# Ledger of designs, part 27: designed miniproteins, single chains, continued (5)

Each design is a single chain, and the fold is of that chain. pLDDT is the mean over its residues in the fold that is shown.

## One batch from the design tools (miniprotein)

Design m16903
Fold by ESMFold2-Fast:
Structure m16903 (fold): chain A 82 residues (1-82)
Amino acid sequence: SKEQEEVKEGLKKLIETAKEFLEKYGDKLSPELKKKMEEVIKEGKEAIKNNSSVEELMEIIEKLMEVMREGVRKVREAEAAA
């Protein structure tokens, strides 16, 4: 469906953003947070490949957005300490 295609595209873009974030700021994250973000990226890629439902794709988007918010907060804390 068009809806599934749009949600899938949104998740692909979010995964790309998360990968770029890890490349630039991964060293400022805790090992646990970095691993959590990598695991959610992998989960998202698998869901896209397996043509998961709109509901499942949306849940992964929310999960990845939450992890990204945690990452941004951690980077801000690290930069404020410098």
Scores: mean pLDDT 87

Design m16904
Fold by ESMFold2-Fast:
Structure m16904 (fold): chain A 74 residues (1-74)
Amino acid sequence: MAEEAVERARKHLEEAQKALENGDIDTARKHLKEAIDAAYRGIRLAKQEGNDELLKEAERVLSEAIALGQQVDA
């Protein structure tokens, strides 16, 4: 469950990065929102499962998605 959420967060983060490279800001924003939502779910589930590795990964993806979102909004 947590692994699924973390993988979804990574995929959306990758798609947001690609969209941003192409100047497609609207598509990047949509993928960033999905990445952030999936990362928060991953954090919650990893805590429930006691999986520190997935928790750390979900937190990393969340931080990167937020940072990229700030760049897109600027």
Scores: mean pLDDT 85

Design m16905
Fold by ESMFold2-Fast:
Structure m16905 (fold): chain A 89 residues (1-89)
Amino acid sequence: MKKEKIIEELKKLREESTHPAVQQLLDSLIDDVKNGGITVEDLDSLIKTVEVARKELEAAGRLTPETRANFDAVIEALKKAKEIVEKYE
């Protein structure tokens, strides 16, 4: 089943990630897939939302090196999740 393969690859991505923000994101995405599924368009919207939030923090002078690394890790994980969903959807 495509849904089971998406969950399997997202769980693997989570196990490879040591970043708490990425782990929480992937847990949320796995739950979304279990409860109805997630589309490539949903993930594109999430990536855009996170990128906008990052730019807003930068403009406010609140983007520390740690916060920047957290946003970059989350954006990269979302892009990988999008590739997984696109592959099986």
Scores: mean pLDDT 82

Design m16906
Fold by ESMFold2-Fast:
Structure m16906 (fold): chain A 76 residues (1-76)
Amino acid sequence: AKLLGEFSQGALPAKTEEQVEEMVEKYIAEYEKKGNLKLAEQIRAMYDALKDKYTPSLLSQILESMMRLEEQSEKE
């Protein structure tokens, strides 16, 4: 079965900068809706700091890792 709710653990082909920007905007919107403005700000700041230094693929992996840690934290 195919599920679109979760990202692959990095087995996907290289992401474009536009695709990573869409991921960032989506995560920011989700955390803003939850009232976690600090995390939304950290996601944007991280993207702005790293977009010039790392490939889009690596940046997407970092974003996915952050989201997984937050999801696991909510289940603790």
Scores: mean pLDDT 68

Design m16907
Fold by ESMFold2-Fast:
Structure m16907 (fold): chain A 87 residues (1-87)
Amino acid sequence: SSEVLERLRALLEELEALRAAGAVTDASVQAALDRFREIAGQLPPELRAAALAQLDEIEAALASGEDPRTVARRLITFLQLLIRELE
């Protein structure tokens, strides 16, 4: 739906702005992951399972102590791919 696309684009824009400002933290990335999980529940069934699996992998990387800037880049890349798939 257009609402899901707009929410994904807003999240992508927020993450890219945080990265550009050098303001990426564990807390900001976790908040973005939490919002993405909420949005993922609204995806078409065929994409939902794959999106949730990828989200779980990215969350596990953050929880394991991966640099939040690296995790943010992974999340940005995944959001870009998902938005392209939905367009």
Scores: mean pLDDT 86

Design m16908
Fold by ESMFold2-Fast:
Order: structure tokens, then C-alpha cells, then sequence
Structure m16908 (fold): chain A 97 residues (1-97)
């Protein structure tokens, strides 16, 4: 069972997408958690930060799906807007929930 929560915010001229992912591990009886933070600046530059239990294969697969969706969004519009990041957030939640 995988769950993703997204938040889109603005900090000055920077648009921030934060994705929190939880993957249930039946063998361990617990959730593995990961966070992906994408920052897009007004000049079109971007930063990606990934944190969490990256040893877990299902969590890595879920993070990989988020990265694939980001790459697809970037290819459609190299100058990502607030609307693009909101659409990306919705796509992530639809894919994982």
C-alpha cells in the first residue's frame, strides 16, 4: 500500500513542490517514508532534494515514478509554472492513491 501527499507553495520567486510518500512493508509491519522536494526559481533553474529510507525497494520505485512524472512535465514545459507544479502534484496523488 502506497500513499503520497503533495503540497505546492511559493517562497518569493521560487515555487516549491513537496511530496511525502509512505510505503507499507508487510514483512517489517511498518511504513517506509520518503520526501521529495522540488524548487523551481523564476530564472527556470531547479533543485531536487530526496530524503528517506532509500534502502527500501518499493519506496525507491515510488520516488522513481515521481521523478518520471517530473521529467515528463519538464519536457512539456521547460519553464515550469505554478500551474504546471499543481498539475504535477495532482498527477502524483492520482498515480499513488
Amino acid sequence: MTRARTEVSEEGDTIILRVEIEVYDPAAGRYHRGTLTLRVRADGSWELEVEGDLANAALRDALGLVLDLFVAARERNPRLTLADLRALAAAIEAAMN
Scores: mean pLDDT 80

Design m16909
Fold by ESMFold2-Fast:
Structure m16909 (fold): chain A 115 residues (1-115)
Amino acid sequence: SELSKLAKILKEFIEKEFNGDIKKFIERLQTVYHLNEKFEEVPEELKETFDMLANSKLLENHAILVALGLVSEDETVFNYIVELLKKISPEVAEYVESLRPLSPLEALEKFLSLA
């Protein structure tokens, strides 16, 4: 499954760079990309970053884009990321949207369980 491939890549990344500390990983993403702030429109710098990740041929960049979607608290940013994920894989986009009622930690842990 596309989902299990991306989950494995993300799990290995978190283990390597964050010693498996999922909470520290979430805090880093939310701080660097302002994902716990409210926006009326996505800032241009964030659009450029998300578009670069989506247009990449590296699955590692797609795995990071999934993580950014799962930990985004703002609906405007979340919806922008979901539209990019739909262009990569409709299955991945639907899965990310299905986890929206969960907290960032719960959503990310559930995604990583697919690895």
Scores: mean pLDDT 89

Design m16910
Fold by ESMFold2-Fast:
Structure m16910 (fold): chain A 68 residues (1-68)
Amino acid sequence: SEEIDKLREEYVKNLGLAAGNEAEAAELDANRDAVLASKKLKDQYETNLENAKKNREEAEKLRELIKK
């Protein structure tokens, strides 16, 4: 089904976005002293974690739709 194919594409896209945001957050966490010294880096870290969470939640919803 074309609709199921689109759901799978969006699922893979959201997993990729989550992994990317998690990787960026992990790099910032590895340089914790710099993050603590910089509001900009702290805001980037928090934004990456929030975006990763949203992307993971969207992927889970899409996974449920695909399995129905």
Scores: mean pLDDT 85

Design m16911
Fold by ESMFold2-Fast:
Structure m16911 (fold): chain A 96 residues (1-96)
Amino acid sequence: SLSEKAKRIIELVEEIRKNNGKDSLEKWAELVHLLTSEDGDKAVEEAANYYVSQGKYELAGDIYNAAAFAHRLIGDFEKADKYLKKGVELYKKSLK
């Protein structure tokens, strides 16, 4: 079962993607807050694994890419780099 935080991350990523990032500043702000909050790392892993379990590797990569972006905004470059690498590996799988 997905946590409520993981479900909300999934909803926000899908809506931002659906709108091609247009008119999504408030959604990105909420997403950044969730991704950098207490238990945010656990919610990121839950959301990404949800998509991986369905073979949706590009969407799983988008979850990690969003987490990388959020951590870079708050100056946590070590976590940003770790999430970026995870996202890149999932994007590579989406091309196979």
Scores: mean pLDDT 86

Design m16912
Fold by ESMFold2-Fast:
Structure m16912 (fold): chain A 75 residues (1-75)
Amino acid sequence: LAELLVKYLESKGIKADKEEIERQLKEAQAYLKKNNKVQEAIDELNALLEKMKQQNKLTPEHEEIIKKYIEFIKS
């Protein structure tokens, strides 16, 4: 996931540090687990994915990032 996010940000002209992104992702995951919001976050991401598909706005890159983020939150 962190590698995909770094590549995505760099493709938009944003320089990103992989270690910093990985740290922030782990902090977000810990926050969701501590506050029992893991399932809520997964449901919101799945709803976003479905909405983007219906609007023909979902790129393969965005779909992969969202799916990998869902798997990361589940772990």
Scores: mean pLDDT 77

Design m16913
Fold by ESMFold2-Fast:
Structure m16913 (fold): chain A 76 residues (1-76)
Amino acid sequence: SSSKKKKILELLKKYFPEIPDVILDDIVNNSKNDDELIEKLVRLLTGSGSKRKEILDALEPVKSIEDKLKLLKKLV
């Protein structure tokens, strides 16, 4: 829903304020679920395939999107 997308966008702006709003909006609107959103965000923040795999593996057991974003901010 548009309400859920707005809440996720606010959360992204909170943890990654340096990323332009247009990019965050694109990620939120073009992701089917929270896992796809996290994958796109990790790809944006990392230049290495091995580093992306390590980060995604570390995020896999984390249940909530907010906790995934908190951990991701620490890993990058």
Scores: mean pLDDT 84

Design m16914
Fold by ESMFold2-Fast:
Structure m16914 (fold): chain A 69 residues (1-69)
Amino acid sequence: KKQQLEQQLQQLRQERDQIVQEIDALNFKITESNPKERERLIQEIQQLSRRNSQLDSQIQQLEQQIQKE
């Protein structure tokens, strides 16, 4: 039970780290982009940031659950 939760926690952390790298790459593209492209890239960053926040919440919940077990 606890081992399975720790495995899920590790997976979520890896997904979060990958999303952060994607956001960094998109921010780099924005510096080279036209205003129209920038708007689209900002929307993509916002979508990824929302998913990252969701992952952070799930990570926090799993950490608390593991601590209680």
Scores: mean pLDDT 82

Design m16915
Fold by ESMFold2-Fast:
Order: C-alpha cells, then structure tokens, then sequence
Structure m16915 (fold): chain A 89 residues (1-89)
C-alpha cells in the first residue's frame, strides 16, 4: 500500500511536469509566431534594424523555452520509470 501510494505520487508529479512542459511549448509557439512576423517585416524592408533584433531575440527565447520543456519531459520520464520500479517490487 505504501509503495503503491509513492508510485502514484511519482506518476502525479510526472503528469504535472508534462503539463508545465505543455505550457512552455505553447509559449515557444507564441515566440515562434513573433519571430515569423519579424522575419516577414525584415524581408519586406520594414524597420529592418528593429526586425533583425526582434527576430534574434524571439528565436533565442523560443530556443530557451523548447530546451526547458525538453528537460521537464525528460524528468517526467524518469519519475514514471521510478514509479514503475516501485510497483514491480
């Protein structure tokens, strides 16, 4: 019963991490859309200096968010593996 409870808690924590990763992926998508807009403005010759700076900043933010989401998904996988081991013992 105690091992089953601990396994459940680990699975619940893994699910919370996946939910957090989903939110980061959504934020990454938002920055990607902003980067596309900045790229379009740059190609069209609109505020080229500002658009170039914004493109770099938005792509960097999207990259950071994507990396963090990947880390959370990896941690969630580890917690699920640990929960599975507890259930097998």
Amino acid sequence: EELERRARELREEAERLREEARELIMEEASYTVLAIKAAADRVAGLDVEKSEKELKEYLEKARELGERARELLEEARRLEEEARRLEEE
Scores: mean pLDDT 86

Design m16916
Fold by ESMFold2-Fast:
Structure m16916 (fold): chain A 86 residues (1-86)
Amino acid sequence: MEEEIYKKLKEHYEKYNTTAISLRISSQEEVDAHIKALEKFIKDKNIELSVVTIISKDEELANYAKERLSKFPKVKKIITKKEEHH
């Protein structure tokens, strides 16, 4: 899980040349995996993330992820977005 998230972060960064990323989470385990992947990604690339958008159907889970990400000095802005099914 962590390795797959890291790979997607790297591919997105290389494809779009952007420090704005989106995280889709549906469980506490996915929050933990995303936090570890982001910590490694920031360290390995030595970059600052301009904005991290957290997408979840669960507002409490999104707020938990936001609180954990707010402890990263290299994450400048965090946005939470409810996942909409159309």
Scores: mean pLDDT 78

Design m16917
Fold by ESMFold2-Fast:
Structure m16917 (fold): chain A 87 residues (1-87)
Amino acid sequence: MVDEEMAIDEKVREKLLEALRLAKQVAPNDSYTANLITAASLAVVAGDPETAIGLLREIVDIMEKNGAPGAEELRKLVDEAEKLLKE
């Protein structure tokens, strides 16, 4: 069997990709947030879902602090990805 520690579960990956797609559409247009989105995308590609979730949560926190629309939707997707990862 493939080493599960090195591979993202497909359901977790799909949920993280949905979250990344939404983040790219709704996140504030600033260099710090853009760098977090890029880092989260790289974490998904590298098979590191925990880092991707952490970075996406930082994006949610930034959006909520700035009152940006879409923060609640992004938080829901990130929460769902974390729940799938813990299964």
Scores: mean pLDDT 78

Design m16918
Fold by ESMFold2-Fast:
Formats: sequence, C-alpha cells, structure tokens
Structure m16918 (fold): chain A 101 residues (1-101)
Amino acid sequence: SPREELERRLEEAERLLDAAERDVAELEAAVRAGAISPDEARARAAEVERRLAEAGRLIVEVMERAVALGDEELLARAQELAARLQAVNDRVLALRAELDA
C-alpha cells in the first residue's frame, strides 16, 4: 500500500539518522581527545552530512505524500525525524566551528 511504502522510507531515514548520530558522537569524541587530524575530521563530517542529506530527502518525500494522503500520524512521525535530523546537523555545524577555531 502507499502507506506501507512511506513507512518503509521512514524506517530507512531512521536507520540513516541512527548511523549519523553514532558517527557524529564518535567523531566528537575523537576530535576532543586529539585522536584525529582536523582534515580527517572534516572528511568524516562530510560523510555524516551525506547521510543527513539522504535522510532529509526521504523525510521530505514522506511529509509531502503524508499531506496528500491526509495521514496526520505519518506526517507527525516524519516531523519527529526532521527534528532529529536538525539536531544532528547542529552538532556537525558546532564540530566544524570547533575545527576552524
């Protein structure tokens, strides 16, 4: 069904966000411990940003389709993932600012 397809896309977005959250936490720890060079840290941040971009595309698609279907519950779930994505993106932005200091 259209709903089941969108639910699978949200599950994929959640998997991408879970991976990005793990990767950014590990990257933050490595930077603060001095265990990674600034250039390697920037490269790893770019990898996190690519996963966030993929998750963002899936979330936007689900939000647009949920509105078209009148599916308020699915829309709310997509909005929760969008909030998580913004939180991870803010952490990446803060980390990049720390690297440029």
Scores: mean pLDDT 90

Design m16919
Fold by ESMFold2-Fast:
Structure m16919 (fold): chain A 69 residues (1-69)
Amino acid sequence: KLEEIAKEVSRRTGVSVEDALAAVELAIENGLKVTSENVNRLAERTGISRTAAALALDEAAKLLKENGL
């Protein structure tokens, strides 16, 4: 479940489960690519810092790859 991946992202990064779920969804939408554009988009959508968005998106992409999507 994407919710389980989002909970793990939240645990590892300190962002909320809601913001972590946004990171997971954005990572899937963009083919697991972590780019400055995607980081900015996540920060704008959630209101978290660019640093927090980068950590959440990177961790989401890693966990999705590990779980075979």
Scores: mean pLDDT 83

Design m16920
Fold by ESMFold2-Fast:
Structure m16920 (fold): chain A 86 residues (1-86)
Amino acid sequence: TEAQKAAIRAAAAELAARESDPLLQEAIRLYAEGLIAALDGDDERAVELFGEAAELAARAEGFSEEEVREVGEEARRVVAAELAAA
């Protein structure tokens, strides 16, 4: 799992380096940390990190704060369901 975590962080760093938007750079970082939390079995942390990443990505796309909240709630719901099914 340490090799998987290293690969996730390396891939996230490369993707973030190609982004010019600081919100998208942070969204990529949070998404990677969410994947790592899921690998560690920390489902609660994974759900929250994926939700925050989705919210930052939505803000970068120019969504309203109401739409950002809806995107975050949907992301948290989907991730929680996937982790519960594993």
Scores: mean pLDDT 85

Design m16921
Fold by ESMFold2-Fast:
Structure m16921 (fold): chain A 85 residues (1-85)
Amino acid sequence: AKVTVTVSSDKLEKTEVLEAKDALELAQKLSLFLLEVLSQYKSKEEISKLKIKVKTEGLNKEQKEALKKVLDSLEKTYGIKYEIE
């Protein structure tokens, strides 16, 4: 399974390609990447202006659910908006 994750703002765009064999590995890799990006920001206001775009290829149902769970958690905690293609 392959996922391309882009985190963007008015000043920055960071893209990472994540390859995972199962839902757990996908959730772990996605969470680590997103936490690394978020750690560069000092305020919830700046973080809430970030947009996450995820392009998926070959995900099964469990992997899609794991992906949505991670993204929903960030939206609820930080107000970050996401889009899955």
Scores: mean pLDDT 80

Design m16922
Fold by ESMFold2-Fast:
Structure m16922 (fold): chain A 106 residues (1-106)
Amino acid sequence: GLDEAFNSIVEYLKENTPEKNKDKLEKIEELLKKIVDYLKKNKTSDEIIDIWEEFTIKLIEEIDKIREKLKLKGPPKPEELLEAIAKALVETARKLGFDVKVEDFE
């Protein structure tokens, strides 16, 4: 389900995020929890699926942009995944009416 997907991402990031990025990770986790709680209370299962699909598409786009900019080969690094997740989550949160910016995750 949605919770399992988001929790798996968070657990992966916790294990692989350098100490210097822990504050950013904590802010991402807080926003993620707020989004999940909002969706469970205010959205139908079909609406949640649509929102998750839009988030996933945006996440892939942000990962691809980072990879192209850095000309990297292979899987995204944890720091790159953190940046991509932050951007995708901020866009999703803003569409849901949350007042958040990418700069809040410095």
Scores: mean pLDDT 76

Design m16923
Fold by ESMFold2-Fast:
Structure m16923 (fold): chain A 87 residues (1-87)
Amino acid sequence: GKHELLLEAIGLALRAIGALFDAERGRISLEEGKKLAEEGLKLLEKIPSTPEELLKKFREEIEKAESAEEAAKLALEMAKEALRLVE
């Protein structure tokens, strides 16, 4: 349970930070950034206390992301939310 979700959230946060640095340097594609953001969305879906409105917001923002930097930023935002929600 909780410990597994915490480790997943920490891992995603670290990967998202790395992806942000890589995106700013043109080292990852929009597709790769969106894949990381989708991992964040799946993590939030596994947390029972995640509000449906928050999931809806992130789904819409992933769809609208037009750059690898935007997608990587969304992955980091979702990792931060997961860390706050895991009790």
Scores: mean pLDDT 88

Design m16924
Fold by ESMFold2-Fast:
Structure m16924 (fold): chain A 80 residues (1-80)
Amino acid sequence: KITVPDSEETARAVGRVLRQMADTGKDVMSTLSPNAKAVLRYLNSHPHEVLTQSEIAEALGVSQSTVSRAIKELKEKGLL
């Protein structure tokens, strides 16, 4: 369970620090489509495999076009 800080100002300060840490790493997770997140997670789980877009699509149960768009989005965000 989350322990609430003694004051709202402390809670907001902690929130700002977490946001700055996420922004320093470019937290693109909230801006990525669900399909882009799924593709990224799949690639991170298979770092030694040569994966085609069709293989990723079959593994995730989405269309190959969806995977292609997700990969393009990931490349534009610098995650791939």
Scores: mean pLDDT 65

Design m16925
Fold by ESMFold2-Fast:
Structure m16925 (fold): chain A 76 residues (1-76)
Amino acid sequence: ELEKKAEELIEQIEKLIEEIKAAQSDAEFQALIQRGEQLGLQARQIIDETDDEELKERLKEAMDRLADAIKERLAE
């Protein structure tokens, strides 16, 4: 179950990165940041609960990609 939740979460994070890159307004971008914060909390919860080091690494990498997308957008 945790593995399936993590896979779904990673897919949601990747979709959010696409939406962040496509955002046309500051209001849209701010809403996407709020969703990113929610997904980040869920990822952190799974990382704390799982003993699978590879799964932890994949979730951390997905969160790092999301953070990078947000920072890149803000730097523009």
Scores: mean pLDDT 82

Design m16926
Fold by ESMFold2-Fast:
Structure m16926 (fold): chain A 80 residues (1-80)
Amino acid sequence: MSKEEEKVSLAARIIGDFLKELNKLAKEKGWSKEERDKYALDFTRKVMDVLDENKDKSLAEFRQKLEELVKEYMEEFRAK
């Protein structure tokens, strides 16, 4: 795969894993489907921004940025 394809595949995997965790958190906190979907969309948009901003960076650097983003979002959502 090209570097771009590798990053897109990684982004898709990270989004999928995050959405599973977000769905669990949503049930725990009693969030509506609409609230969960809004948070899912916000996270997905940020992942796409990170992908665009890091298109010329290594896969390792991109992975680190995505892992940081996941931690920040999960911390914020747990605080809600």
Scores: mean pLDDT 81

Design m16927
Fold by ESMFold2-Fast:
Structure m16927 (fold): chain A 73 residues (1-73)
Amino acid sequence: SAEADEAVRRFLEQLARARSVLSSLSEEERQALIEQLKRMIEHLKRNPPPELTEEQVKKLIEELEKLIEELEK
């Protein structure tokens, strides 16, 4: 639906904006965030939102995985 597409787009925009703030985190805060992001990925894989297509869920997981890689640098 158009609402689901807008929600996905807004979420991706929020992730992009958050990146500049994430660079100021301490090592302990970075590790805690990585664990939370991994938990979110697991939840999306087990319980994908019914309003999202499989392709949209995959894209969200890929963006979260990219964020984890950036935080692990």
Scores: mean pLDDT 75

Design m16928
Fold by ESMFold2-Fast:
Structure m16928 (fold): chain A 93 residues (1-93)
Amino acid sequence: SDEELEKRIREFLEKLPLNIDKERLIKIILAYIESETTDKSLEELAKKYGVEVSEISRLKYMIENEVYKSETNEVKKKLLEFVKEEVEKAKAE
């Protein structure tokens, strides 16, 4: 499950023209999805994935407040829509 999720995230990010640290972004997305599907704290997940609590919280805020609906940058919009779809799939398991 976790290996398949990481593979889906990686394959999606490789198709996007993003000049960012994709490996770090994969870890932030994995930490966020695990925060929505388990009782683990954001501090525990930040330590597990080697990311900052603020990075997980920022992604959570963007998804919960549907920032992608007003996002004018198509690449960022597609990224946030993908994360929303994957977290909803993970919650449905």
Scores: mean pLDDT 85

Design m16929
Fold by ESMFold2-Fast:
Structure m16929 (fold): chain A 66 residues (1-66)
Amino acid sequence: SKEEEIEKIIEELRKFEDELVLQAIAGADPEELSRLSKEKIEEAIEKIVSLGYSREEAQKIIDENL
């Protein structure tokens, strides 16, 4: 279902954000981590849009689940 697909996208995004937190603790560049986070969020938005949602709806789904 679309809901299960969204859950997978959100879970992947959460895992990626958790990895960025660990990289920050390890001394990675904050600017680089911010860029990677923005790129991953944009990928998640595009995936949700491909399921039939608007970009605004996709952004709200991400904001409500992160």
Scores: mean pLDDT 86

Design m16930
Fold by ESMFold2-Fast:
Structure m16930 (fold): chain A 98 residues (1-98)
Amino acid sequence: MEELKEEIKKLLLEIFELEGVPQEVKEEALKAIDTEEAPLESMENAKKLLTLLLEALKLGMSREEFRERIAEYLKENNLEPTKENIIKAAEAIIKELK
C-alpha cells in the first residue's frame, strides 16, 4: 500500500509538471494521497488511470480532452461510468494514439 501511494505521488508530480500546476496545488494533492484510506484495488485502479493520463499528456492531449474522449467512448459503447469501464476507455484511446 505505501509503495502504491509513492508510485501514485510520482505519477501526479509528472502530470502536474506537464500541466504547469503551481507548487502549492501539487503539495495539497500529495497530502491528500497520504491521508487516503481507499482499498488496495481502488489504489491500483487509480495508478493505472494516472499512468494512462500521463501517456495521453506526453502525446500532446490535455487532461480535459482525455476526459472528453473517455466520456464519448463510454457513450458510444453504452458503458456505465464505472472505474473498470473508464480504464477500458482510457486504454482504447491510448492504443489509438500509439
Scores: mean pLDDT 78

Design m16931
Fold by ESMFold2-Fast:
Structure m16931 (fold): chain A 115 residues (1-115)
Amino acid sequence: IEERRQKARELANEAIEKIKKTLDEHSDDSVENLQKKLIDVATEAVRRMAEELGLPEELRDWLIETAKSAITLAVNQAKQEGLSKEELKERILKTAEALFDQIVGEIERYLEEQA
């Protein structure tokens, strides 16, 4: 069980690094294109976590929906607040860090219930 918890944290850290890289590489893209790329990265990360850790489809789908909602909300709030591109990047990175902490917590809870 500890090995699977460690794997979940490793995959979450990799997802956060991919999000950070996406924000850096696509800083000049439209906010709409950036949002789509971020949702794709987060969705793929959750799918991989579900496959690697043997998560049930219902939990996987809920985590994917949670990730999409969190990113969409963060981008929309940043747009409403009139944030600069740098402020938007900071907001999204903090949101991604909190999101993947939540995802790991839900996965760890599931793994404990199966033990």
Scores: mean pLDDT 83

Design m16932
Fold by ESMFold2-Fast:
Structure m16932 (fold): chain A 69 residues (1-69)
Amino acid sequence: GLPVDLRVTRALSATTVEVDRPLPARVGDVLRYEFLGETYEATVLGVDGTVVTVDRPVLPGARILEVLP
């Protein structure tokens, strides 16, 4: 996978979030992210610059660690 270090800064909906920098991901990629010391995975459903839609809820403060194709 591609190592990244991106912060989720804002939630626009339960599954659409804004990140602090453009995400180098495509629809169908899996994001590995950390929230409150736990690691999770979510599939990318949409990317528009810093706005990302995923298949599960993600909260502000989450840290995206890696993009998996």
Scores: mean pLDDT 87

Design m16933
Fold by ESMFold2-Fast:
Structure m16933 (fold): chain A 53 residues (1-53)
Amino acid sequence: SPELQAVKEMMRRMGEIVDEMLALKKQGVPQSEIDKIVEEKREEAMKEIKEEE
């Protein structure tokens, strides 16, 4: 199912985004900057998944 595949891919990409967020926190990046990066990565992942549907 394309919808099920899209959900699985989103979950995988969300995991990658969380790992990146934790790495940035460890590096001392401000939370406001991390929030912006996370938002951009989520939007990018959503666009890619919609194109693969």
Scores: mean pLDDT 77

Design m16934
Fold by ESMFold2-Fast:
Structure m16934 (fold): chain A 79 residues (1-79)
Amino acid sequence: AATPVVTLSATDAGEVVVSWSSSAPASRLVVWVDGKEVYSGSTSASSVTVPVAKGTHEVRAFVETVDGQGGYAQATLTV
């Protein structure tokens, strides 16, 4: 099974996009913005979009796939 590569990006619409490369669904995805958990759950999607206030934010994301592979990313993003 492939280790998921997690990518964090900001949009011009005041959103952070968390995406990951995996052929397997996520059994767990957790997203934190400025140390606060803003998303927690499982998903069959390969990305989630989280609305954030305009400004600079610390974003962290952890994904675990149903095949037991984990991925993590952290970035400072301006939206």
Scores: mean pLDDT 80

Design m16935
Fold by ESMFold2-Fast:
Structure m16935 (fold): chain A 78 residues (1-78)
Amino acid sequence: MSARELLEKVARAPEEVVEEALESLRGELPEDILEALRAGVRLQRGQLDAAGVEKEELPVEEVKALLREAARRIEAAL
């Protein structure tokens, strides 16, 4: 699964759940990676909204796990 696919799954979650997950990761992940994750989620959310894709309820812990994996993929691709 690519970083894009992971961020697309995160973008399906409500914005408030994603922000809570990002806040909880602030001490765990470097600021540059957190900024990249925020930008990627915003991009994927815009594409999903344009395509009319329905939002999915995801637990904060699942969103955090997806963000951690996306961070690893982003770091590996640099």
Scores: mean pLDDT 80

Design m16936
Fold by ESMFold2-Fast:
Structure m16936 (fold): chain A 72 residues (1-72)
Amino acid sequence: SLQQILDDLVTALQNLVDSIKQLEEERKKKIAELRKKAGDAMTRAVTGSPEEREKALAEAQKYLDEIKELEK
């Protein structure tokens, strides 16, 4: 019936919307985790030994680059 086709389309659209929302929430969560890791790495770069500084800065930059890619 036409009603069944419409109901199926509404269900499919709702599932698509829910999937997009889930992906958006996962992306936001990933960005938040990466921001925290970048912040932690920057703190290590500032407060750590000179030997740890270069590695911490490289890690922070890597996390920031990942954030930029996710925000596109």
Scores: mean pLDDT 85

